# Designs tried in a protein design run: designed miniproteins, single chains, continued (3). Part 115

Each design is a single chain, and the fold is of that chain. pLDDT is the mean over its residues in the fold that is shown.

## One batch from the design tools (miniprotein)

Design m11990
Fold by ESMFold2-Fast:
Structure m11990 (fold): chain A 91 residues (1-91)
Amino acid sequence: VEIAAEAIKTGKEELRKKANEELKKLHEELLATKTEDEVKVEEMYIQIEIIKKAGLEKTLSEKEKEFIKWLEENKDKPASEIVEAAEEFEK
């Protein structure tokens, strides 16, 4: 569920390092209070925000753009359903 992976790769190396460190720290903090699926959903939202702030939305694939649109329309769905949908879009 590394939605930002391609965009981060094509962006500045500094942004990749910062994004990876922030996601790692957030993962550790959220695991204390949330399920694995809930943590993955939070990481997805953070990756999308990083892409938007970096202006890398145009580097996203059609499937990634479609998934982001789906996620925005289905943000209130259970975390498990969101993770399952993300895995299907990554195929």
Scores: mean pLDDT 68

Design m11991
Fold by ESMFold2-Fast:
Structure m11991 (fold): chain A 64 residues (1-64)
Amino acid sequence: DLLDRVGQASYIAALSLGASEEVAKKAGEKAKETFAELLKKGVPREQAANKAMNEAIKLAEEAL
């Protein structure tokens, strides 16, 4: 549930920045990957979600 929300939020944020559908989808997938990895490392859920979304948004901005 939270994993899907992190992906969806990152996707919407990328689109709002003017990213293409392809870049936005990659940002969403990257956010989900990063979030899952951080959870495996024991990072608290809110911190993991924020970090994952920030990294995905940075990827989308760099693609513009």
Scores: mean pLDDT 82

Design m11992
Fold by ESMFold2-Fast:
Structure m11992 (fold): chain A 111 residues (1-111)
Amino acid sequence: AEKALKLIEEVKREVEAHLALMDLQPESSMTPESREIYKLLQQLLQYLDKAIEYIKKGDYKSALKYVQQAIQINQQIRAIFQALRDSIAVQTFSRQIARLKKAEKIIQDEV
């Protein structure tokens, strides 16, 4: 459980840092793709927060659902960056997906 929590918290910190960087730019100056990424990152952060909350409560079944939803949103963000040909962003989100899948496996073993 503690190892899964650390992996999710690491992904959360990266998502928060990305949102903070985007907040430095006027929303009106952003592309439609950047606005979609911003909304998906906010949704991802909400699912990560819920996963952390349920792990801390010992509700691993609910935590697992939110980790799985976080993986799906992360895959959508990665697909947008693939279309934009941003190889660095694709690698960053691929690493986040790998960490979340590792957390998912750990949580599944606790249920």
Scores: mean pLDDT 89

Design m11993
Fold by ESMFold2-Fast:
Structure m11993 (fold): chain A 72 residues (1-72)
Amino acid sequence: SKEEEGKKLKEEAQESIVNAARNPETVEEDYRRALEAAEKLAEILGEEGKKTADTLKEAAERTLAGARRRLA
């Protein structure tokens, strides 16, 4: 179902964000993965999915910025 697919995509995005925060060296790859999962989530769940995706994208962007600062 779309609900089960959405749950999987949300989990994938969350896992990628956690990995990016824990491993700054892989942040670019983890950021791309989180963004891709969030975009797919928005596509399949419409308005509700977009709201969740926006939150996940914001978290991914903050993690990317933080990791880049730590590596600089």
Scores: mean pLDDT 82

Design m11994
Fold by ESMFold2-Fast:
Structure m11994 (fold): chain A 92 residues (1-92)
Amino acid sequence: MEELKKKLEESKKIVEGFNLQLERDLAIYKSGKETPETTELNKKSQELLSPYLPKFAEFAKENNINPAYIYLITLEENKKILEETSKKLEEL
C-alpha cells in the first residue's frame, strides 16, 4: 500500500512537471519570447522534476535515446502509471 501511494505521487509530479514544460514551450512559441509567465512555468516544472532529472539523463545515455524523445516516453509511461495506480487505490 505505501509503495503504491509513493509510486502514484512520483508519477503525478513527473506528469505535472512535464505538462508545465509543454505549457512554457508552447507559450514561448506563440509569443516568440520569454515572459515572466513562462519563467514562472519553468521554475515550477524544475521544482517538480529536479529529483528525477539525473535519472532521466542516465536512462537516455544508457539506451542511446535522443533526449527529445525521452520527454515523450517518460510522460506517456507516467500517465499510464497514474491511471493504473489510481484505479488500484480506488478498488481498495
Scores: mean pLDDT 73

Design m11995
Fold by ESMFold2-Fast:
Structure m11995 (fold): chain A 75 residues (1-75)
Amino acid sequence: SLEEKRKKLREEIAAELKRGQALVDAYNTALANGAPQAEIDALKAEMDAVAARVQSLGDELQKINEEIKKEKEKK
């Protein structure tokens, strides 16, 4: 169902946001401890990848929300 797909997308977004927060915490810790630039760059690249996935999942969620709205408008 559309509701099941929406629930799955919300769970996937929540998981990515949790991963993103852990990466932000790791990035701030690396900066504070003077970690090698390669480590800082790797964390930043992973943060960018999480942001891209969240945007993609958010776009899919918006489309599902629009489909659910149209389904309700047919009644």
Scores: mean pLDDT 84

Design m11996
Fold by ESMFold2-Fast:
Structure m11996 (fold): chain A 70 residues (1-70)
Amino acid sequence: MERFEFTFEAPREDFEAFRQRVETTVLSQLRAEQEARGYETTLTVEEEPDRPGPDGKVWVRVRLTATQPP
């Protein structure tokens, strides 16, 4: 079983735009490439709560996991 994990962090105000780009570019291409090659891919998205930084900045983190069946 092949597993790919991708984690990214960004200030909350910029995070949604960045996440949307990852979903529309990285996840869509990954899924399309795997399915085109006859593989089935399972995607898992996990989000963590906002984390305040030392200067009061809020950072968010998301982990994306793609797994191929055996």
Scores: mean pLDDT 62

Design m11997
Fold by ESMFold2-Fast:
Structure m11997 (fold): chain A 95 residues (1-95)
Amino acid sequence: SEVVRIAIEAESEGLMTMAEVGMLATQGYTAEEIREIYLEKAGVSLKEVEAVREAKELLKAGVKQSDIVDKLVRDYGMSRKEARRIVTSLEKALK
């Protein structure tokens, strides 16, 4: 279930509790709408979340950190400093 995945992500990031995600789902909000709500409250853009997801998959596939940084700068328009922060944080989390 996409809603269950969103609930786990939101709670693990400290953005919204699983109970709050469940309440919104029972009120007819979609998983995408719920994700938009908690990201807006946190001041995080959907593009940043997508960039983190893609960087994580590339790291798991063994792509070099420098190549991932270049891709994030190119595809998401973020600074090299921000891209390096994301890649470094994810590398530590995947160990």
Scores: mean pLDDT 78

Design m11998
Fold by ESMFold2-Fast:
Structure m11998 (fold): chain A 92 residues (1-92)
Amino acid sequence: SELDKIAIEGEQSIGVLKIDLYVRYKTGEISQDQFNALMDRLDAAEAKLAQAKANNDVDLLVQALNDIKDVAVSLGNQQTAKHADELIARAK
């Protein structure tokens, strides 16, 4: 389904952001508290994507994509933030 495709692309974006976040943490660009907070938000988004797929829940899908976008914006990852906006538009 289109929802499954959007969710898979969201999962891929989470993977990209987790790698970026880990690199920033290891280089000292962000604090451990910031790393933990953003990782927790990405883990929550991943759980929401899985639940959205299981229940065909578009509102939950959009909520997860907004969480992904917010993390991308906080990291200055404009490409991933833009992709999240495109996924939100496709979900509606």
Scores: mean pLDDT 91

Design m11999
Fold by ESMFold2-Fast:
Structure m11999 (fold): chain A 67 residues (1-67)
Amino acid sequence: SEQIERDRKFQETLDKIYEAYRNKDKEALEKIAKELGIDPNMTFEEIVKKLVEKGNKEGPFKGKRLG
């Protein structure tokens, strides 16, 4: 189902953001932000916030909290 695939892809993208931040890989973080249509000059915290809010508004993450 597209809904399941979308949810999984979102989680994978979030994991990549966490990984890049953990490794202090600024280039990877900026690249991921651009792929998501998010300003790469934003902080990691702001990028994550935007993704969580977007997911909560959309069906796959409505009522879910990203762990």
Scores: mean pLDDT 65

Design m12000
Fold by ESMFold2-Fast:
Structure m12000 (fold): chain A 95 residues (1-95)
Amino acid sequence: MEEEKRKEQQRELMKLVMELLIEYYLGKLSEEEVFERLKEALSKYFPEEEAEELAKKLTEEIKELVELLKKGEPEGEDTEHGRALREAIEEIKKA
């Protein structure tokens, strides 16, 4: 079904976003490299204009999340997404 194809695409995109976020957090990729990789991946699923706009938005979100993680400040909000992200980073550091 069409829903299964959408879920598959969403999983692949989410995996890429997580990998790019972790590599950016570790200083392996620049903000510009994250944007280019997201744009290339999104261009497989979206028109060029939409892919570029979405890539810019996702790059800004990754940047904000990484800055939040690097600050080491206690988050006023204990977000489940933030916890899952920190756990994923720790698992990759152990590997």
Scores: mean pLDDT 71

